Designed miniproteins, single chains, continued (5). Designs and how they scored, part 68

Each design is a single chain, and the fold is of that chain. pLDDT is the mean over its residues in the fold that is shown.

## One batch from the design tools (miniprotein)

Design m18348
Fold by ESMFold2-Fast:
Structure m18348 (fold): chain A 99 residues (1-99)
Amino acid sequence: SEKTKKFVEKLKELEKEIEKEMEKLGLKEEDKEELREMFKELLEAAEKGIELAVEKAKEYLKEVAEKNADLSEEEASDFLYLVGKAFAKIREIYGELKE
């Protein structure tokens, strides 16, 4: 559908924004790879359906919360900030397309 195409396009734009932020913040390679894998999975899910991508994002947020329990304050702060920013933007894009 046209809504799915617009969602995928906006998600690709968001991925580029997050890539720039990862470089700017100097995230460690493991955290960069984790965010890249998240976007890859979200894009694959989005092509199948917007709802599937939203659910995948929620699952990823839960996994990140569990994984970050033992991270340093600085590493957790930057990584969690970008995950939170990505999730908030995905939610915004979904809301706009639900009209």
Scores: mean pLDDT 75

Design m18349
Fold by ESMFold2-Fast:
Structure m18349 (fold): chain A 65 residues (1-65)
Amino acid sequence: MKVEITVTAPGGAEVKIVADSEEEAKRLAEFAKTPEGQRAIQALADAGASPEEIGRALNVMARRR
């Protein structure tokens, strides 16, 4: 099932992401609290990435962490 969550970027901007499951959504939210996650979210939001694209990119980054 698809899950949409909202995470906060360093500048206070709210960024929506789409995860494939509730478990993935929670892992992505935790990654978003790290310095790497915060920078990635800011960069993706500034680039105009969609919620689906942001979720996919963060999932790839989280698996390297």
Scores: mean pLDDT 75

Design m18350
Fold by ESMFold2-Fast:
Parts: structure tokens; C-alpha cells; sequence
Structure m18350 (fold): chain A 75 residues (1-75)
């Protein structure tokens, strides 16, 4: 379904965010990873409660966050 496709896409972006967060050190790394893991767990349990439009907005925002984080880390 379209919802499942969006959930899978969002989960993939969250896994990429998790990988980028692993480049940090100490408490910042641990906090960032914990935040991403909590969002992955929430999405797996509750993703179906969101509308297609809401999931598309979440995907868009997370893609922008990943791009911004990668740009910051490359600087």
C-alpha cells in the first residue's frame, strides 16, 4: 500500500540519520541515536495511524534534516 511504501521510505531515512549520528561522540552520539531509535520504534508501532499526506510531510522533513546534517558534517 502507499502508506507501507512511505513507512518503508521513512524508516530508510531514519536508518541513514542513525548512521550519521554514529559519527558523533559521547553523550551527543548516544542522545541522537536514542532519539532516532525512539522514532523508528514509534513509526513501526503507530505509522499506520498517520494519513498518507502526514507521512509524505514527515518523509519530506526528514529528507531535509538528513541533507542539512550531511552538509554540516561535510563542512
Amino acid sequence: SRKQELIDEILAILEELRAEAAQFSGAERDGAIASVDALIDWLRKHGDTWSVAQLEEIRRRLEAELAALRALLAA
Scores: mean pLDDT 83

Design m18351
Fold by ESMFold2-Fast:
Formats: structure tokens, sequence, C-alpha cells
Structure m18351 (fold): chain A 72 residues (1-72)
């Protein structure tokens, strides 16, 4: 489904972001990396046409981003 494809894309963005974060201890670089991940996740959500699926993806993406921030 489109929802499952979008969740997989968010998971891929998160994985790539975690790998990039593991390569730096600079707090400013980490902030910029997280900001880029937020923008990419928002773009994925905005491509979904169903309002309820968008709401679910926004909650999913927010949870994943919070988990990333907690690891820094």
Amino acid sequence: SKLEEAKKRIDEIVKETEEELSRTTDPLKQTHIIFRAMSEIVDVILQVEDEKEREELAEYGSKKLKELIDKV
C-alpha cells in the first residue's frame, strides 16, 4: 500500500540519518543533519493524498525523529 511504502521511505531516511550522525560528534552538524531528516520526512508525508494516512505518517515520523534526537 502507499502507506506502507511511505513508512518504508521514512525508515530509510531514519537509517541514513543515524549512519550520518554516527560519523560526527559536532552538535551543530548533528542539528543540521536532524533538520534535513525532518524536511525529507515532511516531503514524504505531503506526497500522500489520504488525510488519515497523512495523520498516521506524521505521528510515525514524529516518533522516529524523537528517537533519533534521544540518541544524540
Scores: mean pLDDT 84

Design m18352
Fold by ESMFold2-Fast:
Structure m18352 (fold): chain A 62 residues (1-62)
Amino acid sequence: SELEEEVTRISRRALAGEDLDGLAERLRALEEREDELRHQMLYGVGLVAVAVAKTVQRREAA
């Protein structure tokens, strides 16, 4: 969107006097961390769902 483009431009200009290479590396690391956390959360939810289903089946079979 127009607003997001403006925010990106302002941020880039504000960083004009700083280490741009270091900033790029930090952004990449944060994106990788976000993906890892999302995958871990989805995996954990799946394990809980399976455990609950097995517990319910065991109780109904008893």
Scores: mean pLDDT 64

Design m18353
Fold by ESMFold2-Fast:
Structure m18353 (fold): chain A 62 residues (1-62)
Amino acid sequence: MLEEEVTEGVLAIATGVMRTLARQGRASAEDLREAAEWLRKRYGEAAEPAVERLEAEVRRLE
């Protein structure tokens, strides 16, 4: 199995969890920005789709 498959799974789960927490009012726009920045720093280009989705959720909250 490829490391890439695990990374994609982790990014999908992280994005889904953050979206759910934001919908429940348990995550702020700042929490989502910090998560997006951490994912970009940790996973680089592979994180871009997840970062874009988190940024879209930030715009929804603001």
Scores: mean pLDDT 76

Design m18354
Fold by ESMFold2-Fast:
Structure m18354 (fold): chain A 70 residues (1-70)
Amino acid sequence: MRTLTATATARVPAARYRGTGIGVAPGVRVETQGEDIYAEKEQEVTKTVTVEMPDEAETLAVGARLEVVP
């Protein structure tokens, strides 16, 4: 397993957010949920998520997203 890091940064209104990391390789898709973030006011939020990928697979894409949690 190879450990890859993805970061999402956004200026967001007050709400609860979830960070999700996604890694893609041929025949493999890995999604990792990070901990929820509580924005008490409009502020810049940065979330770093770690994704584990197979060592033998060439990674095609790694990314992170911030999404609003109800």
Scores: mean pLDDT 72

Design m18355
Fold by ESMFold2-Fast:
Structure m18355 (fold): chain A 59 residues (1-59)
Amino acid sequence: GPEETSRQAAEQLAKSFEDYYTKRGLPELGKKYAKEMLSVEGKSPEEIFKTTNKIMDDI
């Protein structure tokens, strides 16, 4: 369902953020975004959208 799909997306995004920033010499930033994405795992699509917007606002 949507929550299962969102959970999988959050896990994939968390890994992508960590890998991306680590490769660029910013492992602390990658870990921060990975943690924020994983914190919304199993949440509703609206909650994930809200968290993603918050992360983008912090960038």
Scores: mean pLDDT 66

Design m18356
Fold by ESMFold2-Fast:
Structure m18356 (fold): chain A 87 residues (1-87)
Amino acid sequence: GREQAVQEIVKGQNAFNAGDYETAAEHFRRAAELARDVSPRLAATALTFLGMVYAKQGDLESARKAYEEALRLDPDNAVARSNLEQL
């Protein structure tokens, strides 16, 4: 549910800050899956962080797709929009 999605986002952020981008991506994917049916905004948040991970890895194609999906779920997500415009 929502609480599990939030926990996965926190784990993803911790991995990202440690430079473990593979682990960060896995946690953010799980967060998006857990949030999809309960909170489109929370799923968009997870996908925005996933896009940031892909951008850090140099995978700009996957980053773009993640930000576009985040904006599909939450069109008002300013962070996803800003990061997409900077690609």
Scores: mean pLDDT 90

Design m18357
Fold by ESMFold2-Fast:
Structure m18357 (fold): chain A 59 residues (1-59)
Amino acid sequence: SAELERALRELRERYQQARDRMVQQMRAAGLSEDVIQRGLGVLDQLFQDEVERIRREAE
């Protein structure tokens, strides 16, 4: 549906903004690349969980 496609697009857009902000802030704080990658992994899991929730609610 157009509504589902819009919701998923908006979520992906918010995810990309959050990812970029997290990387910028963590690098500015002097954190190692390994720590940054672990943080991004957590963010990615939260994003995937939200995608599944939206898809389930649209059924």
Scores: mean pLDDT 85

Design m18358
Fold by ESMFold2-Fast:
Structure m18358 (fold): chain A 80 residues (1-80)
Amino acid sequence: SETIKKIEEAIENAKKSGNTAGVISHLVLLMEELKVSDEVGVELLRKVMDEYGIPEERAEALIRAFLERDYARLMELLDS
């Protein structure tokens, strides 16, 4: 899919520029496009957030926003 390819390219560009918010937000978009289950999505998000040094309290808030599909809250948390 052209859409999936563009999201993957955006993730790689965010990684190269040190844009942690961009990595996480585009990963969420990629998981939605691939119709990843909530269980698998949470596991992948925890792994990426640990890799990028996101504090546990923020990681739990991000996971809650993801499960609730509250993308506005997810973006707010990433901008903090």
Scores: mean pLDDT 84

Design m18359
Fold by ESMFold2-Fast:
Structure m18359 (fold): chain A 78 residues (1-78)
Amino acid sequence: MDQEEFDRYNRGELTDSQLSDRIIQIRRDRSIDIINRLNDRSRRIVSDNYRRRADQRRRDGDYRTADMWDSIADYADR
């Protein structure tokens, strides 16, 4: 996320929900770019790591972040 998007949030031009959506999208896109550069073995390791993160977030009650981590793991398992 760039300085312009942070400045818009600070001015109240973005809602907390919109900011959260943008952060989730950036994290997903970055993870997908990394996964696309990995071989099959490394993608399995990454998938396992994201599923563990998802399980931890569900225990914390953060289902939205958990769903994001699961979607990244599913992409790695393609």
Scores: mean pLDDT 73

Design m18360
Fold by ESMFold2-Fast:
Structure m18360 (fold): chain A 60 residues (1-60)
Amino acid sequence: GAEKEALAQEAVALGVELVEKDTGLTPDPDAVKEGLESLLSKSVDELQAAVEFYKEVLSE
């Protein structure tokens, strides 16, 4: 549903920020799309856990 799609998009956005923080480079758009498709296969609980994890890493 909309919540799952929103969580998957947020997880991808946070993942992109992590890669940019670590490498100084923007990830390949094809890799970003593949990551989003992979995340959309996960449960809402798994996506929420991933979002929380990425937020913690980015806050450090």
Scores: mean pLDDT 77

Design m18361
Fold by ESMFold2-Fast:
Structure m18361 (fold): chain A 65 residues (1-65)
Amino acid sequence: SLEEKKELVEKIFNLVKSGVIDPRLVGPALKAAGLFTDEEAEEIQRLADAGVPVDEILEYALSKL
């Protein structure tokens, strides 16, 4: 469901914030979880690589669900 996808996105971003997931792997992590297309995951990774704050990237990712 949409709610389950939102919870999983939030969990993945919390793992990035806590250092369990390297920020350079956030796109691959979201793709592996089946949450986003390759293009969406690549866009999210580009935002992370550009130094966009994690909370702003989270809001963007949630807007794509």
Scores: mean pLDDT 82

Design m18362
Fold by ESMFold2-Fast:
Structure m18362 (fold): chain A 107 residues (1-107)
Amino acid sequence: SAEALAKVEEAIELGRKAEELRKNPEKVLEAIALELRVIGLGIDLALFASDEDKLAALDYIEEVLEKTDDPGVLRGARAVLEAILFYSTNPEVRERARRLLERIEEL
């Protein structure tokens, strides 16, 4: 659980950094490298975390989305949610990830 939450926190922070780097044309490749790391964190969480840890990660993402609509945060959260939705077989986990992705599209 602590490791799963740390991966979500890292993904969100890297999303913020990637968004900031994208404002500088000279830093686009650095931004892409961070975006790939975010995707990797999402896939790692989706494949190797327990369903209980995935639900805890989804709870954390929901709380973050209540406090901010920062584009970088949304980018990091989206990557994690897409990985969980694609790789998870648990119906509750999939339904919650889908609803959070729909919420991001409304922001």
Scores: mean pLDDT 86

Design m18363
Fold by ESMFold2-Fast:
Structure m18363 (fold): chain A 123 residues (1-123)
Amino acid sequence: MKTLLELVKELSNVVSEGFLRIRDLVLAGAPESEIDRVIEETLEKVKEILKKAMEEGYKPSVIEQALDEIVRLAKLTGQRALKRAEEAGLPDEVIERLQRAYDRFVEGLTKLAEEIKKEAKEK
């Protein structure tokens, strides 16, 4: 059985990969549909990890702590990535697109966290 730290690390790795994939698509001028697909794929991976953790008998409080931590880390990662893009001198248009994509991703994670917390409490 994984510890809280191992669960958070696994979730953090998936979320970090999601941010990198979103960045690469924005920089390549990919359409919004491709960005949304990557967001959906990343959220589905997060959901699958959490479902397995619940099936493995993780306490609801541990699932809730992991969800709170991953949402917090995602917000921080997005803020740091935007600051680095600004410091790198990327065009304002690219920074705005990157911010909107990251905001959608973080909002998706937040909504997923609320749904999983509800499911965890019902078990």
Scores: mean pLDDT 84

Design m18364
Fold by ESMFold2-Fast:
Structure m18364 (fold): chain A 79 residues (1-79)
Amino acid sequence: MKYVSTEMESIEELREALLKESDGREVTVIVSDENKVIRVLTTVLTPDREEVIDDMVEQVEEAMKLVEKTKITLIVKVE
């Protein structure tokens, strides 16, 4: 199995990437600072789960408020 890791520059980029991967792929979003992982969210995205994307984005925004410098990483499982 292969994984593709991409650093997201904005919440808008994350939302667009999650919508693009809504074809049954497992996705993991990691919110971290330079020393610590703050939040990890994993789900399987299907076309009928747009509300899950909205919930994930909200959780990422909440995690970003906990630290001054944040890094958002999207990991997509590619079979």
Scores: mean pLDDT 77

Design m18365
Fold by ESMFold2-Fast:
Structure m18365 (fold): chain A 110 residues (1-110)
Amino acid sequence: SDEERIKALEGEIEQLKEIKKELEELLKKLKENENNKEKFEELVKKYTLLLAAWTIVSAGAEFEIKLLKEKIKDKELLEKVEELEKEFKKIKEEIEEIVKEINELIKKRE
């Protein structure tokens, strides 16, 4: 049902919020460990896995938003999807800024 698909999308948005939180903590730990090569390299490995997870989940959420906006005829359900799209775009922009800071920090150590 459309309600079940919206609930699944809500779950994907919650996963993105968790990825964002993990990226924020990772950025903090990278800054704290700039002088510890071994720990910094371990954190970069964790970053690579989080970046892959974000890429997959965000692509899935973006695709689902697009399909739901085309398929849903119910006005209240469509308004719910539009609010989730707005939340998704905000989280995406916030994650992109964190990713940019992490990439600049990694590049500075090369």
Scores: mean pLDDT 88

Design m18366
Fold by ESMFold2-Fast:
Structure m18366 (fold): chain A 98 residues (1-98)
Amino acid sequence: IKELLQKTLKKLEELLKKAKELGDKLTITALQSAINTVKEALKEKDPKKVIFKLEIALGVLQITLGVMKVVGGSEESIKLLEEAIEELEKTIKEIKEL
């Protein structure tokens, strides 16, 4: 679990760096929120609590993606949010299979 969360954290930090280069404040805020939640999940010993925290982070990213599509956010920002969502979904699935 800890190794999966560390891999997810690195991927989200890479996506955050790209979002900062684009200057998209909404995407930056959503990715930073997800990173903070994954860092909190790293402190959890209970796998169910880890999954619950990751599902909250996933929900925030999904809501932000929906908003970006409605307000006409950049294709690049939308792709970063989609990649972050896919990474969290994959990590949640892998933890559930343990």
Scores: mean pLDDT 83

Design m18367
Fold by ESMFold2-Fast:
Structure m18367 (fold): chain A 69 residues (1-69)
Amino acid sequence: SLYDELSNQLLQAVGDKDLEKIKELLKQAKEQLPERQFNQLVHFTIGMFRLDGREDMAEEVEKFAKSLE
């Protein structure tokens, strides 16, 4: 599914710390997925950065996702 594909790409982009790629993927998710699935991908991405102790990156992702609403 598109959700699974975007989830896998987000996992890779988080590992790469590629914020620009994360923003592209979240924009695509907002356009092409239901609201609930978009929110799940946002929370997934934020949670991964927080687990890595990257609160700075988590906050940037959260701020960006809110800008899409």
Scores: mean pLDDT 88

Design m18368
Fold by ESMFold2-Fast:
Structure m18368 (fold): chain A 70 residues (1-70)
Amino acid sequence: MTPEEVRERIRRLRESAEWGLALAEKNQMPEKRIEDMRWFLERLREIEALPLDKQEEAYRAAVKEMNERA
């Protein structure tokens, strides 16, 4: 996967995460799930602000941390 493809994938994941969080809040899902979703969304936003060559490594680190939190 090229850095440009990684950036586009992260952008789409962030958009999906924003939509998913809004639905989770509307459906009053458990607070821990909403907090985990907010944390990951914030992480995706931070990754989008990084240079292209840093985005893939940061994304992999964020996914690993999310799995450790679950």
Scores: mean pLDDT 79

Design m18369
Fold by ESMFold2-Fast:
Formats: C-alpha cells, sequence, structure tokens
Structure m18369 (fold): chain A 77 residues (1-77)
C-alpha cells in the first residue's frame, strides 16, 4: 500500500509537469500494487485506473484510456 501510494503521488507529479509517459508508468505500478494488496474492486484501484486513463488520453492512446476509465466508473458505481 505504501509503495502504491508513492507511485500514485509520483504519477500525479509527472502528470502536473506534462510528463505523461512517466505518469503512465507510475500510475500503472500503483494500479498493480493496489490490485495485489486491496483487490481489483477497491476505490483506490478505481482512482489509479482513472488517473492512468487521463494520462493515456493526454498521450493520444484513446482506446486504452477508454477501457481503463470504464473500469474505474464500474468500480465506483
Amino acid sequence: VEEADKHEALGREAYAQGDFETAVEHFTKALRLYEKTLGPDHPRVAEALFNLGRALEALGRHDEAQAYLERAAAIVE
């Protein structure tokens, strides 16, 4: 959890600076760690999916972004 939180923070920092490729890397690591420790339907997993989707949208990877954003929405609904 602590390591996942660190990657989430680093991803947000990279995103804020316009480094979307680095943001995707960190959000992907956070997602995997949250899924492993909290399970795939936890709200923190939804947050990581949402952040990953936004970063992918910024890179023009729209199909991948849509899949992650839809999964995030399903978790919080």
Scores: mean pLDDT 81

Design m18370
Fold by ESMFold2-Fast:
Structure m18370 (fold): chain A 75 residues (1-75)
Amino acid sequence: ASDEELEGGVLAVELAVLTVFARKAIEKGDIKSVEENLKRMEELLARARELGHTDVARQAEEDIENLKKEIEKLK
C-alpha cells in the first residue's frame, strides 16, 4: 500500500545518496567514511530485500559490489 510504496522510494533515494557519498570518500582516500557508508547501504539493502523491493535491492547490490572493488585498491 501507500506506506510500502513510500518506503521503497525512500530506500532508493537513500541508497543513491550513500553511493554518491561513498564515491566522494573514495576520491579523498577516506576509507573510514567509505566503510561507514557501505555498512549503511548493506542495512538498507537488507530492508529492501525483506520488503520485496527487488529492483532497489539489485541496484544496491551492484553499487555495493563496485564500491567494495574500489576500496580494495585503497587498502
Scores: mean pLDDT 81

Design m18371
Fold by ESMFold2-Fast:
Structure m18371 (fold): chain A 87 residues (1-87)
Amino acid sequence: MQIKFIFPNQKEVVLEQNPGETLLDVLLRHTSLPAKDIVDVLNYLGLDPNKVYDKVVFAFTPDNVQDFVKDPVHRELLQKLLKELMS
């Protein structure tokens, strides 16, 4: 299975997703962030870390997250998460 992360300007990141693998499980395999930080930023975005997603849409990239996210803690965590996903 595949999960798609869609960014502005039609930029996509496609990652392998095992059957039944949650959004948290996928992000733990592809990023260096602790589980608590991933859960925190996903909840901030209104995403369920324990749900299986086929698609996630972001309104921003690591380079412009500051224009969309005013909270400094979530901004820094999101910038790191998105940078690692887009690498």
Scores: mean pLDDT 84

Design m18372
Fold by ESMFold2-Fast:
Structure m18372 (fold): chain A 78 residues (1-78)
Amino acid sequence: MQAIEERIRELRDEAERLANDPTMSEEDKEMARKIVERLDELLRQMRAGKLSPLEAEIEVGSLEVALAVLKVLRKKRQ
C-alpha cells in the first residue's frame, strides 16, 4: 500500500502541473483536473480500507494511462 500511495502522489503532482500549465488547452486542463479528483478519491478510499490492493493497482494503472495520453497530446499540439 505505501508504494501505491507514493505512486498516487507522483501522478497527482504531475496532473496538477498539467492542469496549471498555461500552454495546455482548457479541455486538456479539465481532463487533468478530473485525473487529480480521481486520484484524491482513490487515495481516500484506500485509506478507508474500501479498496483491495488489486483494485487499487487497476485504478492507478488506468489513471497512469490517461495521464500518459494527455502528455502525448500536449507534445503533439506543440
Scores: mean pLDDT 80

Design m18373
Fold by ESMFold2-Fast:
Structure m18373 (fold): chain A 71 residues (1-71)
Amino acid sequence: MRSLEKAINAARLFLDQGLYPLAVYAYKEALDTFGGAAVPAIEEAIERLRALGKEELAEELRKYVEEKVPE
């Protein structure tokens, strides 16, 4: 739990700094490490990326979730 929160906070920090590809990478790593537990934070990230006009990155992250958590 504590490690997941740290990973998500780091990814959010990348978004705040405008490092969008690094943020997407960090969210993908969180999903690979923590599985479905990371999904709610990743859904928030997808909405934030859309709000920032980063539609392609938002779609990439959404498809990655669908691939890794098909259930």
Scores: mean pLDDT 80

Design m18374
Fold by ESMFold2-Fast:
Structure m18374 (fold): chain A 89 residues (1-89)
Amino acid sequence: KALEAAKKALEAAKAGDAEGGVEHLVEAEKAAKAEGGRYLAAGTAAGLAAIALAVGKIAGDPEFAAKGVAKAAEGAIKALEAGEDLPVV
């Protein structure tokens, strides 16, 4: 479920829907937390995507926002597919 949400985020960003991409990455983080609470990559990607969206809005650059969200989604997908899970502390 977390991986599918991250893939939806990438498709939304590729379609130019940066806001939808951020929402799908937030869903990926929630799904990852429900599955084990240790998918830091999905949470980090959601945060980075939100920053890219905010910067794109401030700069009036929707392509920057969409590209930033797409990059964050790609990172989340790679981490989730690899099963990467780091000790929190």
Scores: mean pLDDT 72

Design m18375
Fold by ESMFold2-Fast:
Structure m18375 (fold): chain A 82 residues (1-82)
Amino acid sequence: LDVDAIIEEAEELVKEGRPVQAAELLLAAGKAFKRQGDLEGAKRLYEEAIRVAELAVERGIDPERAEEIRKEAEENLEEVEE
């Protein structure tokens, strides 16, 4: 499964009113790509997870959970930078 396909699936979840689930999917996928050594793929997925989590906060959809996901994605993003 490529990064673009995962991002498309996350976009569908956002359109269905599930941005927190979309952010969770992107974060989990980013971790999987990092574990496989695809640091570029992981970085893109973490960046997208941050954007989607921020969208959830702005829309008032489970903002505490969204903020937790945003913070975790930011921490993971920093770890993949050497």
Scores: mean pLDDT 86

Design m18376
Fold by ESMFold2-Fast:
Structure m18376 (fold): chain A 116 residues (1-116)
Amino acid sequence: SMEQLKLLSELIEAIEAGDLEKAKKLAVELIRASQSPLEAVALLRAVLEEMITLDVPLEDIKEILSAMLRAFKERWPEFAPLVDETEERLRKAKSHKEIRDVVLEFAERVAARVAA
């Protein structure tokens, strides 16, 4: 949607400015504006790739993704156990590759549950 494109643009600007708190708030708003779990995980993956491209510190990536995952859990409580497991794996991740693997597995498991 136009609102999601605006939020994504503002989020990228906040990340480039190093404003972690504003970035977290905008990332949460992106998830809240999502119409489905599949749309929300696609946006979460897009935000992750932008943060990696912009060379955002690993711990800041984890904070933003954790905030997005919590918003996802609030909007779709049926995924709460999967979100909690994903947040634990995210906390333990030590590289961009490990974060990508965690987020990809989360996205695949969300897609599998929606398809079932």
Scores: mean pLDDT 89

Design m18377
Fold by ESMFold2-Fast:
Structure m18377 (fold): chain A 87 residues (1-87)
Amino acid sequence: PEEEKKKEEEEKQKAEAREKAMLAAAEEYKKQGTPEEGEELLRGIKAAAAGVASLKEAEVVQRMLLGEMGETIAEQLDKAEAELKAS
């Protein structure tokens, strides 16, 4: 069971890095788009991190991030994976 605990911890770290990447992308969108749209996306990301996000909010964020900021997410995920392997 300790091995399963370690996997859960690694998965948590990956999820945290993913959430941070999404938050960074939403902040970048706020700079480029309207503050209202960025704030709504940020709210959706926070809800997703809490495990209570609606499918609509998650889909909107995912679509925008994949289209405009997909590279930022990938970069943050790669960084998190490297850190997990280094630890």
Scores: mean pLDDT 57

Design m18378
Fold by ESMFold2-Fast:
Structure m18378 (fold): chain A 71 residues (1-71)
Amino acid sequence: ALKTSDIRLDSSGEEVNAALDNSIAANPEKVAEAVGRAAEANGGDGKLAYEKALKAKTWGDVLRALNEAVE
């Protein structure tokens, strides 16, 4: 069976997105560091991802920063 709950980052799970937004609000610099490191691990520009993630207010903004850096 195809289980939509397994698509964490692209899920319609509002509870997951709310928890991620809360994490950004609580620790914006740590989230930005994690995004930068994830971008570097995927062959992208970690510094660019970090700078964009520092301006993020939602998880959607964080995902956009990561996607732009790893392309």
Scores: mean pLDDT 67

Design m18379
Fold by ESMFold2-Fast:
Structure m18379 (fold): chain A 88 residues (1-88)
Amino acid sequence: DEEVREALEEEVEGSLYLMKYGIAKKFGASKEELIELLEKAIEEFEEALEEAKEALEGPQGELARELARASEETIKILKEELEKLKKE
């Protein structure tokens, strides 16, 4: 299932940006750098969600549904964190 594979690849990229965000925050990176890293993470998880949704009717539809749900929940949390960060 190509869409499930793409969703997993985007989940990995999103997780990489989250790790970079966590490290940057710990070492006192600028607010602008933290915003950029969160926005990149959100973008990757949004792409993962789109790919997972395309796979819902495919052979791995159950896995795709779980990936879509996980991505959607992660996007919500990250958007809330981004809003907090932008509020100063």
Scores: mean pLDDT 86

Design m18380
Fold by ESMFold2-Fast:
Structure m18380 (fold): chain A 85 residues (1-85)
Amino acid sequence: GREEHLLRILKELIKELSELFNIKVEGEPKDLDEAIDKLIELVKKIAEKYGIKLTEEQEERLREALREARSKEEIENAIADVLTS
């Protein structure tokens, strides 16, 4: 279903971003909520590398955008928006 497809995209993107930014992510997420949590933590670490600290509001906005995402592009756009705000 949609959640299974989204979970697959999130797992792939977590792997891609962890390799690109040389950030270790421990364990494979077992469900959508864990995948979203791991991606948000990874995005927070990427942001910190560029001197950006995500606010709780920005984190919640990203979480909602990830849950509603229908494609890899929408996920990438949500991440870019948070990092450039």
Scores: mean pLDDT 83

Design m18381
Fold by ESMFold2-Fast:
Parts: sequence; C-alpha cells; structure tokens
Structure m18381 (fold): chain A 68 residues (1-68)
Amino acid sequence: GSKVTIAANTPQAFREVLEKAAKDNPQYQFSLVPVGEKYLVGVGSDTFDRQFLVSSVEDLQRQLAAVL
C-alpha cells in the first residue's frame, strides 16, 4: 500500500494534495519536509526515487503531475 510521511505543522492544503495523490497512486510512497522557506517532496517506489522542491500548493500540484 501507499505510504505518506508529512512533517508536523505542514499547511493543510499541501497535506490534502499529497494524501489524494497517495490514494490515487498506491504503488508510490510520498514525503514532504520543510527545507528553509520551501518544502522537499519525495516520490518513490521499488524502481525509482525522485525529489523536488516546492514553494506553493500550485507548484506542488504542477510538479507532482509531471512526475506521476
């Protein structure tokens, strides 16, 4: 099943996007941790691991759609 690891105090909008992505993509694991003024997002499976930085919910949605 999918796994989601989200840092404490992450804004609700980011959490909702990742939880929906995890529900729709059970083959992947998702993470989000704060890095300075941005968030580091991880998307992984048994065959790949990708990481990218996002600064907004719109940026998260755009980059996540490009990876998935």
Scores: mean pLDDT 80

Design m18382
Fold by ESMFold2-Fast:
Parts: C-alpha cells; structure tokens; sequence
Structure m18382 (fold): chain A 94 residues (1-94)
C-alpha cells in the first residue's frame, strides 16, 4: 500500500517539475519546483514506510498545488490539477 502511494507521489512530482521547465514566471516556477520536491520526498518516505512524514509532505505539496490552480498560466493550472489528483490519491492510500 505505501509503495503505491510512493509511485503516485513521485509521478505528481515529475508532472510539476516538467511544468516548471516550460514556464517563465519565476514565482510559478519556484512553487512548481517546491511542490515537486515535497511530492518526491513524500514518495520516498512512503516507500520507506514513514507514513507520518510522507503525509506531512503530501499535505504541504497539496497546499502549494491548490495555490498553483489559481495561476494565470494554463500550463501551470493543468499540471497543478493533475498533480492534485495524484497527491490526494496517495494520501487516501496512506
């Protein structure tokens, strides 16, 4: 169960990082990269069975992703929506 949550969190991190490479707005890039880092950390912690630490990282990543859904850039909004779905699914599994 923690392995599946880890895979979902890592995929969310990949989506967010790819979006960061495509956008020029420095604030959006910073938030996308931070959410990506948190999602990747949650993925690793989920794989290792550190459920409490993984949940905190997922919650922080979700908070940033919810902010990104308000971006003026549709690439950022789409990445945020896709990542949010995966991060919420990972939390539901843990």
Amino acid sequence: KTGLAGVLALEAGRILNEAAEKVTDPEDRKKLREASRLAQAAGIDSYLGDVETAKKALEEALKITEELKNSDNPVVREAAQRAEKLLKEALDIL
Scores: mean pLDDT 87

